# Designs tried in a protein design run: designed miniproteins, single chains. Part 33

Each design is a single chain, and the fold is of that chain. pLDDT is the mean over its residues in the fold that is shown.

## One batch from the design tools (miniprotein)

Design m1128
Fold by ESMFold2-Fast:
Structure m1128 (fold): chain A 57 residues (1-57)
Amino acid sequence: SGEEAAQKARAGGEAGIKSGPEGGYAAGMHSARDGELLGLPEGARAGRESAEKGKAA
């Protein structure tokens, strides 16, 4: 389910960017943490990328 985790992380990051940069960062970091805990490297990577986009917004 790495692909599902990646999609969820991306959606969370995008929603956060719309509502505010901190929201995007927090959503991305939360998804990155979940990916790491579940051993889903694709999910962890997507979460980190979403967090970076949130920081930039």
Scores: mean pLDDT 60

Design m1129
Fold by ESMFold2-Fast:
Structure m1129 (fold): chain A 62 residues (1-62)
Amino acid sequence: GPSAGRAGAGVAAAVASGAPLPDWLVEAAEAAGVSREELEAARGDAAKGGEIGRRVSEALGG
């Protein structure tokens, strides 16, 4: 399965892409304390996506 770092990188890339948020991404973000609203606000923004991805990685034990 994906490591915490890989999960964070996946979240960062998906958010930065501006694509619709898949269920796994919302679930991973919620586990890290990141709301769907934060994800939507960061969509298409590589810097914000990277910050959220880092938070997910840290929360999962990165």
Scores: mean pLDDT 77

Design m1130
Fold by ESMFold2-Fast:
Structure m1130 (fold): chain A 73 residues (1-73)
Amino acid sequence: SMEEEKEFKARLLTVMESLFGEKVTVVEVMKWNEEEIDERLAQLEASINDEGKRKALERIKKTIEATIEKSKG
């Protein structure tokens, strides 16, 4: 559902923000519009210029997806 997609993006954003020293909660991010979440995620991803960090981000995304799928179970 759109709510599950927004929650996934919110969780990903909170993890990425914490890697850059920011403390935001999923509850706070869920109050944002999806457009605001997408814009912030794009800014954070654009700040990752290193191949190793890009691969780490891909692993994080897969871990979050797997966790959400298991919780549906």
Scores: mean pLDDT 75

Design m1131
Fold by ESMFold2-Fast:
Structure m1131 (fold): chain A 58 residues (1-58)
Amino acid sequence: MREELAEGVYLTTHTDSESGHEVKIVSADFFDSLTPAEASEAMKALIEGKATPEELRA
C-alpha cells in the first residue's frame, strides 16, 4: 500500500511473505540531499508522525 504524506513524499507499506512483518519505507525527493543517517532519522520521524516533510527539507 502506498500513501502520499505530502507532495513528493510517499509511505509504502508491504508485508514480508517469509516473516509476516510489515515493512514501511518512505520515499522523498529531498532524501537524495541527506546523508544515510539523516535519511534514516527522517524516515523514522515521518512514519512516527514526529516531524513534517517541511521540517526535514529545511
Scores: mean pLDDT 71

Design m1132
Fold by ESMFold2-Fast:
Structure m1132 (fold): chain A 67 residues (1-67)
Amino acid sequence: STAVLLAMLKLEQALELNDALLAYQAMNELIDLSETHKEQIVQFLLELQKKYPKDGTVLMLLNELGV
């Protein structure tokens, strides 16, 4: 889904820029999209965690998704 890819890119960009508002927007979009695209989003977040291992936003999203 294009919407999932855009939300993923938005989150990655937010972490790169330390943009808290953009991260919050991306987080909400990913949570909503997780109702239909959970497996894809979880795999993306696990890969993102390797790049940002101590990032609280990634950890919080994984916890919200039951990982």
Scores: mean pLDDT 85

Design m1133
Fold by ESMFold2-Fast:
Structure m1133 (fold): chain A 65 residues (1-65)
Amino acid sequence: MLMVAKAGEDYEAKTPEEISLKKGDLVLVEASEAKKGEMIPAKNLVTGEEGYFPASVLEAAGPAP
């Protein structure tokens, strides 16, 4: 199940497969993948980019529409 989460802090992509986030960005993530300390696949809803970022960057989460 996809869920919408908010970035609690800025994140800078470290590899071409990662995405950069700004504090307050909304991202679509798989609910089962939203574990702290793990790299998760997601889509940044602000920029439209898809890639990986650390789940620890997330501030809040909810079910996707």
Scores: mean pLDDT 70

Design m1134
Fold by ESMFold2-Fast:
Structure m1134 (fold): chain A 99 residues (1-99)
Amino acid sequence: GEEEALKHLQEAIDHIDKAIDAIKNGDYDTALSHMDKALDHIKKAADLLGLPSFAKEVEATINEAKQALKNGDYDKAIFELEILLGMLRIQIGVLKLIL
């Protein structure tokens, strides 16, 4: 239900924050691990909420962040993850209005 989806979205935010910190510290393997964990939580939330397009959009954004890391464009990787944080916070805000 919606409460379980909210918990998954919050876990995703925590993992994205850790991924950004890892990039800033030069720990790119840790950043990739946290991005994968965030995506898993978002897919679970999207399944619970019936939002497959949201899951697809998030996956595309994470893949762009991963490609930026591979290219050494760390500023772009962080920027993509910060956009994702904004999207997740908006989704949480909307969900709290209907709980």
Scores: mean pLDDT 89

Design m1135
Fold by ESMFold2-Fast:
Formats: C-alpha cells, sequence, structure tokens
Structure m1135 (fold): chain A 87 residues (1-87)
C-alpha cells in the first residue's frame, strides 16, 4: 500500500541519515539501498502510487536530516525507481 511503501522508505532514509551522522558508512549505504528497495518493490508490483509515496517520504526524511549524504542517496534512488515505475 502507499502507507507501507512510504513508511518503509522513511525508516530506511532515517537509518541512512543516522549512519551518515555516526560515521557508519555501511549503515548509511544500507539505509539508502533499503529506501530505494521500498520504491522498487512497489513499482515491481505495479503500485505506482506506492513507489511515488516512497520517493516523497525518502525526500522528506533527507530534508529533515539536513541532506546528509546517505539520506540524499536514498531519496535519489527512490525517486529514480518511482519514475521507472511510471513508465
Amino acid sequence: SREEAAEAAREAARAAAEGARAGDAAGAAGGAIAAMGAALDAGLRGDVEGARAAAEAAREAAREAGEAPGALLAARGAEAAARWAEE
């Protein structure tokens, strides 16, 4: 659902931001991949609205984190996945 995809992406983007702030490169990368994955999963299931919601949630979380590198990567990945799903 849109809510599930958005929440998964939001949690993943927060984890990416937290990893980046802590100097945990692996945690930051893992969160970024998970956020992209949430959008991709929704898109692969034909849930374009869910993919779009995941991308927006990741972007909002990245803004809240002051655009920490991991969170910004998560937002960009989720946005790319959502655009792909809209094809």
Scores: mean pLDDT 74

Design m1136
Fold by ESMFold2-Fast:
Structure m1136 (fold): chain A 58 residues (1-58)
Amino acid sequence: EIEKIKERIREEIEKIRAAKSLAEREKHLPGLNKAASELLKTYSPEEVALMIQELIAE
């Protein structure tokens, strides 16, 4: 299940990277936030921050 959440986070990060305007980036932030909130149910905020940093570094 966690791998599916990480995959959704990767997809949202790629959409944000591909966005050409601030408005387009903002459209994808709710999806990223939703996926991160699901991780916060199981992991600490510090652990979730590290996971997101690792996904961004990919």
Scores: mean pLDDT 76

Design m1137
Fold by ESMFold2-Fast:
Structure m1137 (fold): chain A 97 residues (1-97)
Amino acid sequence: SVEEIKKYLEEKLGDQVSPSLIEAVAYALYYVEKKKLNPLFIFTDKSLSLEVRSLLAGAAFYYYQKKYDQLADELKKMGKEPIRPEVLEELKRLAES
């Protein structure tokens, strides 16, 4: 579930990133798993914003390779910059579809 992924990310990243980044990545990972998204084709979906496609592609890359520690390291580089509300809403809608 999204909530289980979110808790996992909170345990890995905690205070090192924004809460909105954890939520966005949890939605992205859940959507990748639910739809079996191919990372090679994510950028061809023009119905999605570029920011959402970038988050989905990154999530898919690390999900299929089971490289979650590397994903955590990449997310730490983003720091505490909050995710734009529009991007978070788009990812939430995808996860709920």
Scores: mean pLDDT 82

Design m1138
Fold by ESMFold2-Fast:
Formats: structure tokens, sequence, C-alpha cells
Structure m1138 (fold): chain A 59 residues (1-59)
């Protein structure tokens, strides 16, 4: 179970890194809708919150 939790944390960290990259690319596009940028930012925040919950379970 600990190994599975650590694997989930690693996968989530990968998803967060990918989501950050997408958000930075999107925010650099002058034609990108503001609403889409906000949606991507909210998705990133949700992933980060989930990561904190999983890390808390390790302690």
Amino acid sequence: SMAELQAQIAELQKQIAEQREKLFELSSDPSAPYEEILAQARELAALQAKLEELKAQLE
C-alpha cells in the first residue's frame, strides 16, 4: 500500500509538471481565451491539492 501510494504521488507529480508546461505555453499565446487559461490553472490547483492529500497520508 505504501509503494502504491508512492507510485500515485510520482505519477501525480508528473501530471503536475506536464500541466504547468501546458499552462505556461497557453499563457504565452495571445490568441488563447482567458477562460481556457483559468480552466487550466484550476486543473493545476486541483492536482496540487490532491498531491498534498496523498503526501499527508504518508505521514
Scores: mean pLDDT 85

Design m1139
Fold by ESMFold2-Fast:
Structure m1139 (fold): chain A 100 residues (1-100)
Amino acid sequence: MIPEEVLERMKNDPNISEEEIEQFIKFIELYEKLTGKKLSKEEIENMYNALLAARKAIKAGKSKEEAMKEVEPLLEKIKDPMLRGGARLWIEGLIEDKLA
């Protein structure tokens, strides 16, 4: 479950669409369901920061490689390797889709 404070920040962020918020919620819920773990506010905020960095890079017209270079330090703050890997794949897919 996403903390209300983080969810409200995402809803008010002009760089994040309603579709991306829904995908983010589903990703968190799926991870928690599959692992039986509840994600901390810090882990959820680190994922949101990585998504926001990806969106800003896309908006700036950066390549996938340049966008991922900006995202990578934020993904490294995610301590769980499975969560980090899943977030990386999701963000890479988003960048590829939006740069087409």
Scores: mean pLDDT 77

Design m1140
Fold by ESMFold2-Fast:
Structure m1140 (fold): chain A 83 residues (1-83)
Amino acid sequence: SAEKKVVLTLMQIIAGHAEIYVLERNPKTTKEEMEKRIEEELERVEQLIAEVEADPNVPQSDIQRLRDLYEELKAYGKKALER
């Protein structure tokens, strides 16, 4: 369903934030590992947003909210890679 697609995308964004948080706090995480895992998390969210955007039953307001949350996740990932 359209609602389920929105919820699953939101859950993946939350999971992405949690993953970056854990990686950033782990002193054993290399910069290369951090960069790769952030890229993989962002690619997963981008694919889910594309599926949501392709569904005509998803409200445009929900699509915009997911895009805004994705940009926040990207910014957090970028900040985590900065020293």
Scores: mean pLDDT 88

Design m1141
Fold by ESMFold2-Fast:
Structure m1141 (fold): chain A 71 residues (1-71)
Amino acid sequence: GAMEEREKKLQEQGAKQAGLAAIGAALALGMEVEKVETKGDKSGATGIATTKGGTVVASWSEETGGSVELK
């Protein structure tokens, strides 16, 4: 229904924003982004930017808030 479509759109938007945050963090660190993966669900969103120097993960959830990590 219309509500389920809206929820899906919000999850997709959250995933895109997390991906952009991961890319932005990698670029701010002077790293070249080789691959970007995103996921989102009803509880949060994650963006993962893979670089030669490591993996930048930007995550948000209702329980933990926002975080950016270099792995």
Scores: mean pLDDT 77

Design m1142
Fold by ESMFold2-Fast:
Structure m1142 (fold): chain A 81 residues (1-81)
Amino acid sequence: TTDDVNDRFYRVMGDMGRLLRDMRRARDRGDTGTLTRRLTNLTGTLRRLRRLVDLNPDPGVRRTGLTMMRRGRDTMRGLLD
């Protein structure tokens, strides 16, 4: 149902926000082991978020999800360079 999709969407959005904050903190303290593990988690979270965006009929929710995915990809690219 739409409510179920929205509940899962906002849960994954929360997971993404926490993940990006954890990665920033790991980078700031030079914890490369944690950063590498979190990069793997980021890939999985981006895949889950993409699926939920594709399932959601609300254009505003889809736009919000796509913006978060772009931020996640930009973070991943910046950390791999």
Scores: mean pLDDT 82

Design m1143
Fold by ESMFold2-Fast:
Structure m1143 (fold): chain A 82 residues (1-82)
Amino acid sequence: SHMAREEDRREAERLKELLIKKGVSEEVAERFAEALIRVADSGDSKKMARLVGALIRAMALLDEGRVDEANRVLEEAIREIE
């Protein structure tokens, strides 16, 4: 619904800002946030689990300062669900 899209968009925007602050490239952060919105709209639980799993791994890598690896993990997840 239109209301669900607004809430999902706000959450995706917040996540994008967080990823950029942690050193993820603006392009990768934006594409990942857009992928989350598309998958949420589609209701595909398998694709959502893949994106959430990638996000958890990327956050752990960012906490270790492994920014390049975090970017690769997010890009791989985007490609796998597209």
Scores: mean pLDDT 83

Design m1144
Fold by ESMFold2-Fast:
Structure m1144 (fold): chain A 88 residues (1-88)
Amino acid sequence: SILDIAKEIAEKYGKVLGVSDNGESVSVIVEVEDKKTAEEMAKEIAKAIPEEYEVVLAVKGKIAVIVVTKKEDAEEARKKAEYLAESL
C-alpha cells in the first residue's frame, strides 16, 4: 500500500511519530534532523509511488509532514499539511 511504502521510506530518514490513511490520502509525520533530510525523504517517496499521486511536504523545525494524494488534490493537501505542521 502507499502507506506502507511511505512509512518504510520515512523510517530511514527519521522517527515516525504518526501515520494516517483515510482512503483519499496518506499522511506521515516524521521527526527529522533538518529540512534537507525532509526534502530528500519526500523525493524518495515520490519516486516509489504510482504516477497519479503527488507528495506534499510541510516542515516546521524538526517536524516533517508528508501527504501523498492524487495530483488533482495536491493544492488542498498542501494547505492541510502546513496547518498540521504548525499545530505540532
Scores: mean pLDDT 83

Design m1145
Fold by ESMFold2-Fast:
Structure m1145 (fold): chain A 71 residues (1-71)
Amino acid sequence: ARTLDHDLAAARAAIVAYLTEKGVLDKFTDAAIDLLAERVGDDEFARVVHLTILAARFDRITAEHVRRHVP
């Protein structure tokens, strides 16, 4: 669906912008960012909280880290 694809693209862009602002975008793999957009893209508060925790706790964040720490 066009709306869902647009929402996922917007969520991914917002995640990338936030991580770039915090200087931690390089810690996240593309697969981790894609999974984050899927899981928390519709909830900006949950997105900010989970991104902050992952960036503070891990030097490298993969899709497995997102699967374990973001339900």
Scores: mean pLDDT 73

Design m1146
Fold by ESMFold2-Fast:
Structure m1146 (fold): chain A 67 residues (1-67)
Amino acid sequence: ALTHFVSYDEVAEYMGLSKSTVSRVFPTLASFLSMIRDVEITPKGIKSPLPKEEVLEFMKNLYDILS
């Protein structure tokens, strides 16, 4: 499959955030990513054809812009 999975726990570790913060904020940020055709939001994380590192960096950049 051409789809990679990035969990919200992985995002929390990458950014140094609490799991509570991720659970509350990242579904909203992931909704911005869902405007990109090949991104799927799940309750546990994001499925996309992008490399994990690229998804993590995108989420970090979105958080930095919106915070």
Scores: mean pLDDT 73

Design m1147
Fold by ESMFold2-Fast:
Structure m1147 (fold): chain A 81 residues (1-81)
Amino acid sequence: SAVLERMKEILRTVVTMVANVTGDRAFLEEVLARLDAARSVEEVLAVARETLARVKERYPDNAGLIRLLEDALAGIERLAA
C-alpha cells in the first residue's frame, strides 16, 4: 500500500532526526526494526504512538523533539483516515 509505505517513511525520517539530535542509535534501530515488521496501517499507528510515548518518557524536557513527534503522528493519522 502506498499509504502504508508513506506512513513508514514519515516515522522513519522523524526517528532518524531524533537519533541525530540525541545520539540514541539503539532507539533508532529498535523503532526501525518494528517499522520493518509492521504489515498494516494499524501496526504503523501503534509504532508511532509508542514512539511518541517513549520520547516523552526519555526526553521529557525536550519540547521541540516532542512537538516534532506529535506533528509526525498527526500527519500519519491523517494518512490513515
Scores: mean pLDDT 87

Design m1148
Fold by ESMFold2-Fast:
Structure m1148 (fold): chain A 58 residues (1-58)
Amino acid sequence: SKEDLERRVQELVDRVSKVDPEMAAALRTHLQAQLAAGTLTEEDVERLERWVEARERA
């Protein structure tokens, strides 16, 4: 659902901000724009979640 995507985006941005604050600001802007346009997919969010997970483990 849209509400689930919104929550996941917020959690993702929060996680990214702990490893790369500048990237988090850019991602927040980009993802919020895609949410507003209705173009953000679950696959897009899953891909970014896997990326931040790898960064957190490094």
Scores: mean pLDDT 82

Design m1149
Fold by ESMFold2-Fast:
Structure m1149 (fold): chain A 68 residues (1-68)
Amino acid sequence: MLTQEEKDVILKEVVDRAVAAGLSPEEILRLTRRVMEVIDEGEKAGLSLQEVKERVNRVADELIAEAR
């Protein structure tokens, strides 16, 4: 199971990327919600921290691209 600290680091990195990409507060909120879903799904599936990060990065890349 991922620790709260590990989850907080993942969320911070995603938010920092979204801010750097110029996303609106509403777009950042949508991205954050989707990332939280991916983390929860990954934990339920028994994925490692690295596998969860890989999935989060893919989803973040897709949503940031959609917002541009």
Scores: mean pLDDT 82

Design m1150
Fold by ESMFold2-Fast:
Structure m1150 (fold): chain A 80 residues (1-80)
Amino acid sequence: HMTLEELRIKAAEAVSLAANGDFEKAREIMRQALLDAGLTPEEADRITEEALNLVKEGKIQEAYDLLKEAIERAVARRQA
C-alpha cells in the first residue's frame, strides 16, 4: 500500500511533468496515484483530466491542490 506521503510525491511529480509538456506520462502517473489512493477508475479519469486542464491554463498550484485534496479524501475514506 502506498502511503499518503508517497501519493502526494507522485501527484507533485505528475504536475511537474505536465508543466514541462509531458502530458501523456503525467496522465498515467496522476491516474495511477488516484487509483492507489482508492478512487474508482471513473473518478480517477475525471480528476486527472481536470488537473491536466488546469496545468494547460497555467494554474499549476490549483492542479496540485485538486489532486492532493482528492487523494486525502480517498485515503481518509479507506481508513474509516
Scores: mean pLDDT 85

Design m1151
Fold by ESMFold2-Fast:
Structure m1151 (fold): chain A 80 residues (1-80)
Amino acid sequence: SKDDILALFERLAAEVKALAPEVKEELDQRVAYARAITDPERLAAVARATVEDLRLRFADDPAIQALVDRAAAELEALLA
């Protein structure tokens, strides 16, 4: 559901911010934007784009990569 996708997105953002506080403001803005989305397909697209952006940006950070991989798997399960 849309609420499950949003909850996953908010959890990923919170976990990444805890490990990389330098991206807190950007992720807070992304979460605020995601909360305003009414279309589940658009919310899913934003969540996927954020997961891939974090994967590329933190490619050399194994802790953040583990969070991203888990979120990507959970997101695809929600969209199946």
Scores: mean pLDDT 87

Design m1152
Fold by ESMFold2-Fast:
Structure m1152 (fold): chain A 103 residues (1-103)
Amino acid sequence: MELTEEEKKLLEEIEAKMTPVQKVDARSVAIFLKNLGADEERAYAAATVLVYEYERIVGDRPLSPEAQRELLKAALDFVTNPESTLEELYRRVREILERDAAA
């Protein structure tokens, strides 16, 4: 399913804040999700949110195996469920990363 106008605006705002390195990382993650059967536009949106929030909240810290699993599940739920919103994914990713960083 195509992203809504609100989701496209959120994606554009995130992209505007990303470094060239983060954009390359997001493309790699998007290819991975697409190879799992995800829609290309949704895969790219999920990858962009994951990479941007990871580097913003975690930076150089390794994620726990639990946080890694929760992030993958959140991304897969978004790319496989057309009713899932990019805003909800953004919120879930941020919550997972902030919780792991605080532990």
Scores: mean pLDDT 78

Design m1153
Fold by ESMFold2-Fast:
Structure m1153 (fold): chain A 106 residues (1-106)
Amino acid sequence: MREEIEKEVKEKLKEYEEKDPEKFEEIVKRTRAVIEEARREAERLGDDETVAMLDAILAGDLDAAFAHLERIVERENPDLAPEEREEELRLGYKQIVFYIELLKKE
């Protein structure tokens, strides 16, 4: 799962950068601000687990970010069927990889 998502995201970002470099640069420039705003909202709500996940994303720590994502999914949706839980983790991890790869392009 994780390696396949990492490859897919990297390939999609490369394709986007080649097709629309100006829009890609705009997205890259906005990425840190988007994450920092999400972190501020999570702090306001007392959501320490989401704050820790966003800090891991800002640090480029995929393993830490994924571990926090797993805890968030379990907390928010403890009764999900295995296939539904795997889909939630897949979608969340894809977003994490997307943000970390954009931050690397700064």
Scores: mean pLDDT 84

Design m1154
Fold by ESMFold2-Fast:
Structure m1154 (fold): chain A 69 residues (1-69)
Amino acid sequence: EEELQRIAENAVKGLNTAIEAGLGPADGTELTLVFTHETPDGRERTYTVKFKIENGKAVLTGATAEERA
């Protein structure tokens, strides 16, 4: 959960930086980002983070984590 929050925060920061530079998606755009991270014990965690662009800013609309043993 903490790692999911960190990934989501980094994604929001990157997306907002692009928007501020005039290179980001238009208002109303919905984005889904998927990240896979391998833990030290050999498990894979897949994080799915969803955003919507509103008033020139990325807004987090959903975040989930799935673990594979």
Scores: mean pLDDT 75

Design m1155
Fold by ESMFold2-Fast:
Structure m1155 (fold): chain A 109 residues (1-109)
Amino acid sequence: MESDTLKQISDALSSTLGNASSGKSSVASAERMLAIIKENRDNMSAGTQLMISQSVTGVTAYLIEKGDYAAAEVMIDSMRVLTDGLKRKDPKLGAQAQALLAQAQALLS
């Protein structure tokens, strides 16, 4: 099941990047990823959650560069959900996720 969840997240991230690079709205694919993360967060290992948070951070930065601020805000919501989960499972990895979240939020400032 974790591999299926990772595939769904990977597919949503790829769709978000593809839509942004082609000038299409990425909001729908970003919201789909947020829904997958909300449903599956507690079933994922702390390491997997941090890995996803790192990937989401990179995509969020790209969306901001492309001016897709609406999709970037949805991605930041995903980072917040992952950070809250990580803080409960592993405070050290949660602190790393919090730093990534702060970095992404600073790009919108």
Scores: mean pLDDT 85

Design m1156
Fold by ESMFold2-Fast:
Structure m1156 (fold): chain A 68 residues (1-68)
Amino acid sequence: LLEEAKELIKKLSKETDKEEIIKILQEIIKLMLESDVDTAEEIRAELIKLMNERPELKKLADEAYELL
């Protein structure tokens, strides 16, 4: 789960297509929901690091969560 989420976050860091960004974010959110608390917090920490570098992803993450 954590390694799968890290691969998705790496893909997300290079993605510029809004539709693909939303899909990747939805997959990451699903992995977090399926994970135990410790794994989910680790995934969240990695995602927050990326969002600090790409602030536009925060709005898209909110949209992805609402669409679940």
Scores: mean pLDDT 78

Design m1157
Fold by ESMFold2-Fast:
Structure m1157 (fold): chain A 91 residues (1-91)
Amino acid sequence: SLEEVRERLLRAAKETEEALKKAEKEEGIKISEEERLLLLNYAIYNELFRLLPELTQEERRALAEEIRTRRPSVEEVIDRALALYEEYQRK
C-alpha cells in the first residue's frame, strides 16, 4: 500500500538522521543543516529505488540533481517519491 511505502521512506530518513547524530557525537563531526538535508533526501530516494527498480538511470540522476539544485524539504521529497511510486503502479 502507499501508506506502507510512506512508512518505509520515513524510516529511511529517520535511520539516516540517527546515524548522523551518532557520527557527530562519536567522531566530533559537525554536519551542517544543508548537508543533513541532502543526506536525508538521498536516503529517501535510495529507498524508493529499492522499491521501484524500474526507474531508469536517467530518471534517478534527474531526481538526485533536483535535490542538489532545488534543495527540497524532506516532506516534498517524500510526496514526490510517493507520486512516482503510484504512477509506476498504474503503468
Scores: mean pLDDT 86

Design m1158
Fold by ESMFold2-Fast:
Structure m1158 (fold): chain A 101 residues (1-101)
Amino acid sequence: SEEEREKTEQLLEELGITQERIEELLKEYRETKKQSIYYFLLGLREIKGQNYEGAIEEFKQAIEVDPSFVEAYNYLIKTYILTERYDEALEVFEKLLEKFP
């Protein structure tokens, strides 16, 4: 929907990254050992395509590869809130607080 598209564009604008820049970074990081960043960028691309389930899976992969990747937790929480999955958003928030007290 237009409303979901607008919220998606606001999330990407907060990060200061355009869709064009996401595709450029994906190409750069695909062949690198910085796999957490690559999964995070895949999640952002999924959000831009309004594939929120795909975004959730990619952000989870980024966190699994790098449990210190705060931005991946932030975007996972925001994606859960956007999809009205508040219990799952709270669970991720609790993990973030436990990791960074």
Scores: mean pLDDT 80

Design m1159
Fold by ESMFold2-Fast:
Structure m1159 (fold): chain A 59 residues (1-59)
Amino acid sequence: DAAVQAVIDALLQLSDGDLEALKAALSRADLETVREVLAALVPQASDEDIDAAIATILA
């Protein structure tokens, strides 16, 4: 899915600081914060695309 791939590509382009903030949110299981960050990076992605990208990264 092109939208899921766009979210993954955006994550790979994050600065070290932004990536650390995202990792901290994931370690707290704070999915709302993770979704907010990803929606800001890829505003065209749906909540389903963001959830699929998170699942892919955690695998």
Scores: mean pLDDT 69

Design m1160
Fold by ESMFold2-Fast:
Structure m1160 (fold): chain A 81 residues (1-81)
Amino acid sequence: MSDEERLAAQRAALEELEGLLARAAKDPSMLSPELVARIRALAARLRELLERGEVATQEESDEVTRTLMEAYQAISAYLES
């Protein structure tokens, strides 16, 4: 994957993380406080990297993917309740 493609993926991931934070702000019971804190930390990290034009490490990208999947699973479980 090119650096341009990686930066585009980081921007998309940041938008998803920020969208989840906006949803959690409207319904605080939807995501745990611990998960919200992790999402906020990752969003801040990705924003800093994008401002510098830097790409996340593979480990950082994997953590973002796992956190997004965990958040979507939590939302799905909450909505099914």
Scores: mean pLDDT 83

Design m1161
Fold by ESMFold2-Fast:
Structure m1161 (fold): chain A 62 residues (1-62)
Amino acid sequence: KEELKNKINELLHKLNNTPLMNDEEFDSFALALIEKLNELTNLSYLEEEVKEIIKLIKEYVE
């Protein structure tokens, strides 16, 4: 639980502070990140937190 929260916080921090990459590089990175976060949403105890992060990522990509 603690380890997963730390990973989520790290991903959120990278998303907010990552400089704009080439469009193709950024899309690939964002898709991989969304994929990993979707795996975490299967853990019901983090469902709300992971949903919020996924929404933020989609807003930046889409």
Scores: mean pLDDT 60

Design m1162
Fold by ESMFold2-Fast:
Structure m1162 (fold): chain A 80 residues (1-80)
Amino acid sequence: MHPDLGRYLGHVLGNLPSLPKLSESAEKALREFVGELAARGLSIDEILAALREVHARLETLEGEIDGETVREIGREVLAR
């Protein structure tokens, strides 16, 4: 993982009190999402923009977030 992306994910997962609690499967899904974007040839700025969109959608959700929820939101963000 790129150092800047790893640092951003660490901040999102550990330091944002308004973000709903992520399960281990949700954290894994976020890392897989980043890897998929990198494999598709997206720039780091494009990957960060997609992560911000995913993060914004996760913040609107009530309750616990699992890996399938993260994967679904990731698919929706990529379909735009």
Scores: mean pLDDT 67

Design m1163
Fold by ESMFold2-Fast:
Structure m1163 (fold): chain A 103 residues (1-103)
Amino acid sequence: SHMLEEAERLIQEMVAIHAEIQRLAAELEADPSTPAEVKARVEELLREAAALLDEALAIYQEMLTKELSPEEQEEKLRKMREILERLREILREVKKIVEEAKK
């Protein structure tokens, strides 16, 4: 299924984004000069990213295990694309926080 192939690609990109968020969060947490409020904000963003990835994985599992109509599959893909865009926003915010902390 072309839609399942797209869903798999979306999951792979989300996993990569989540791994990068985790790497940047760990870098910031390891820096003793980082203010506690900034560490707390990154921890919140990391929790949001983990929850979003879990939601996307649940949608992907439904697409693999349920007999969905083409319209239902497209609706699931639309939701996954929305989750990916939010993960991209979180990554951009974490990158900005890390760059500002390095000054």
Scores: mean pLDDT 89

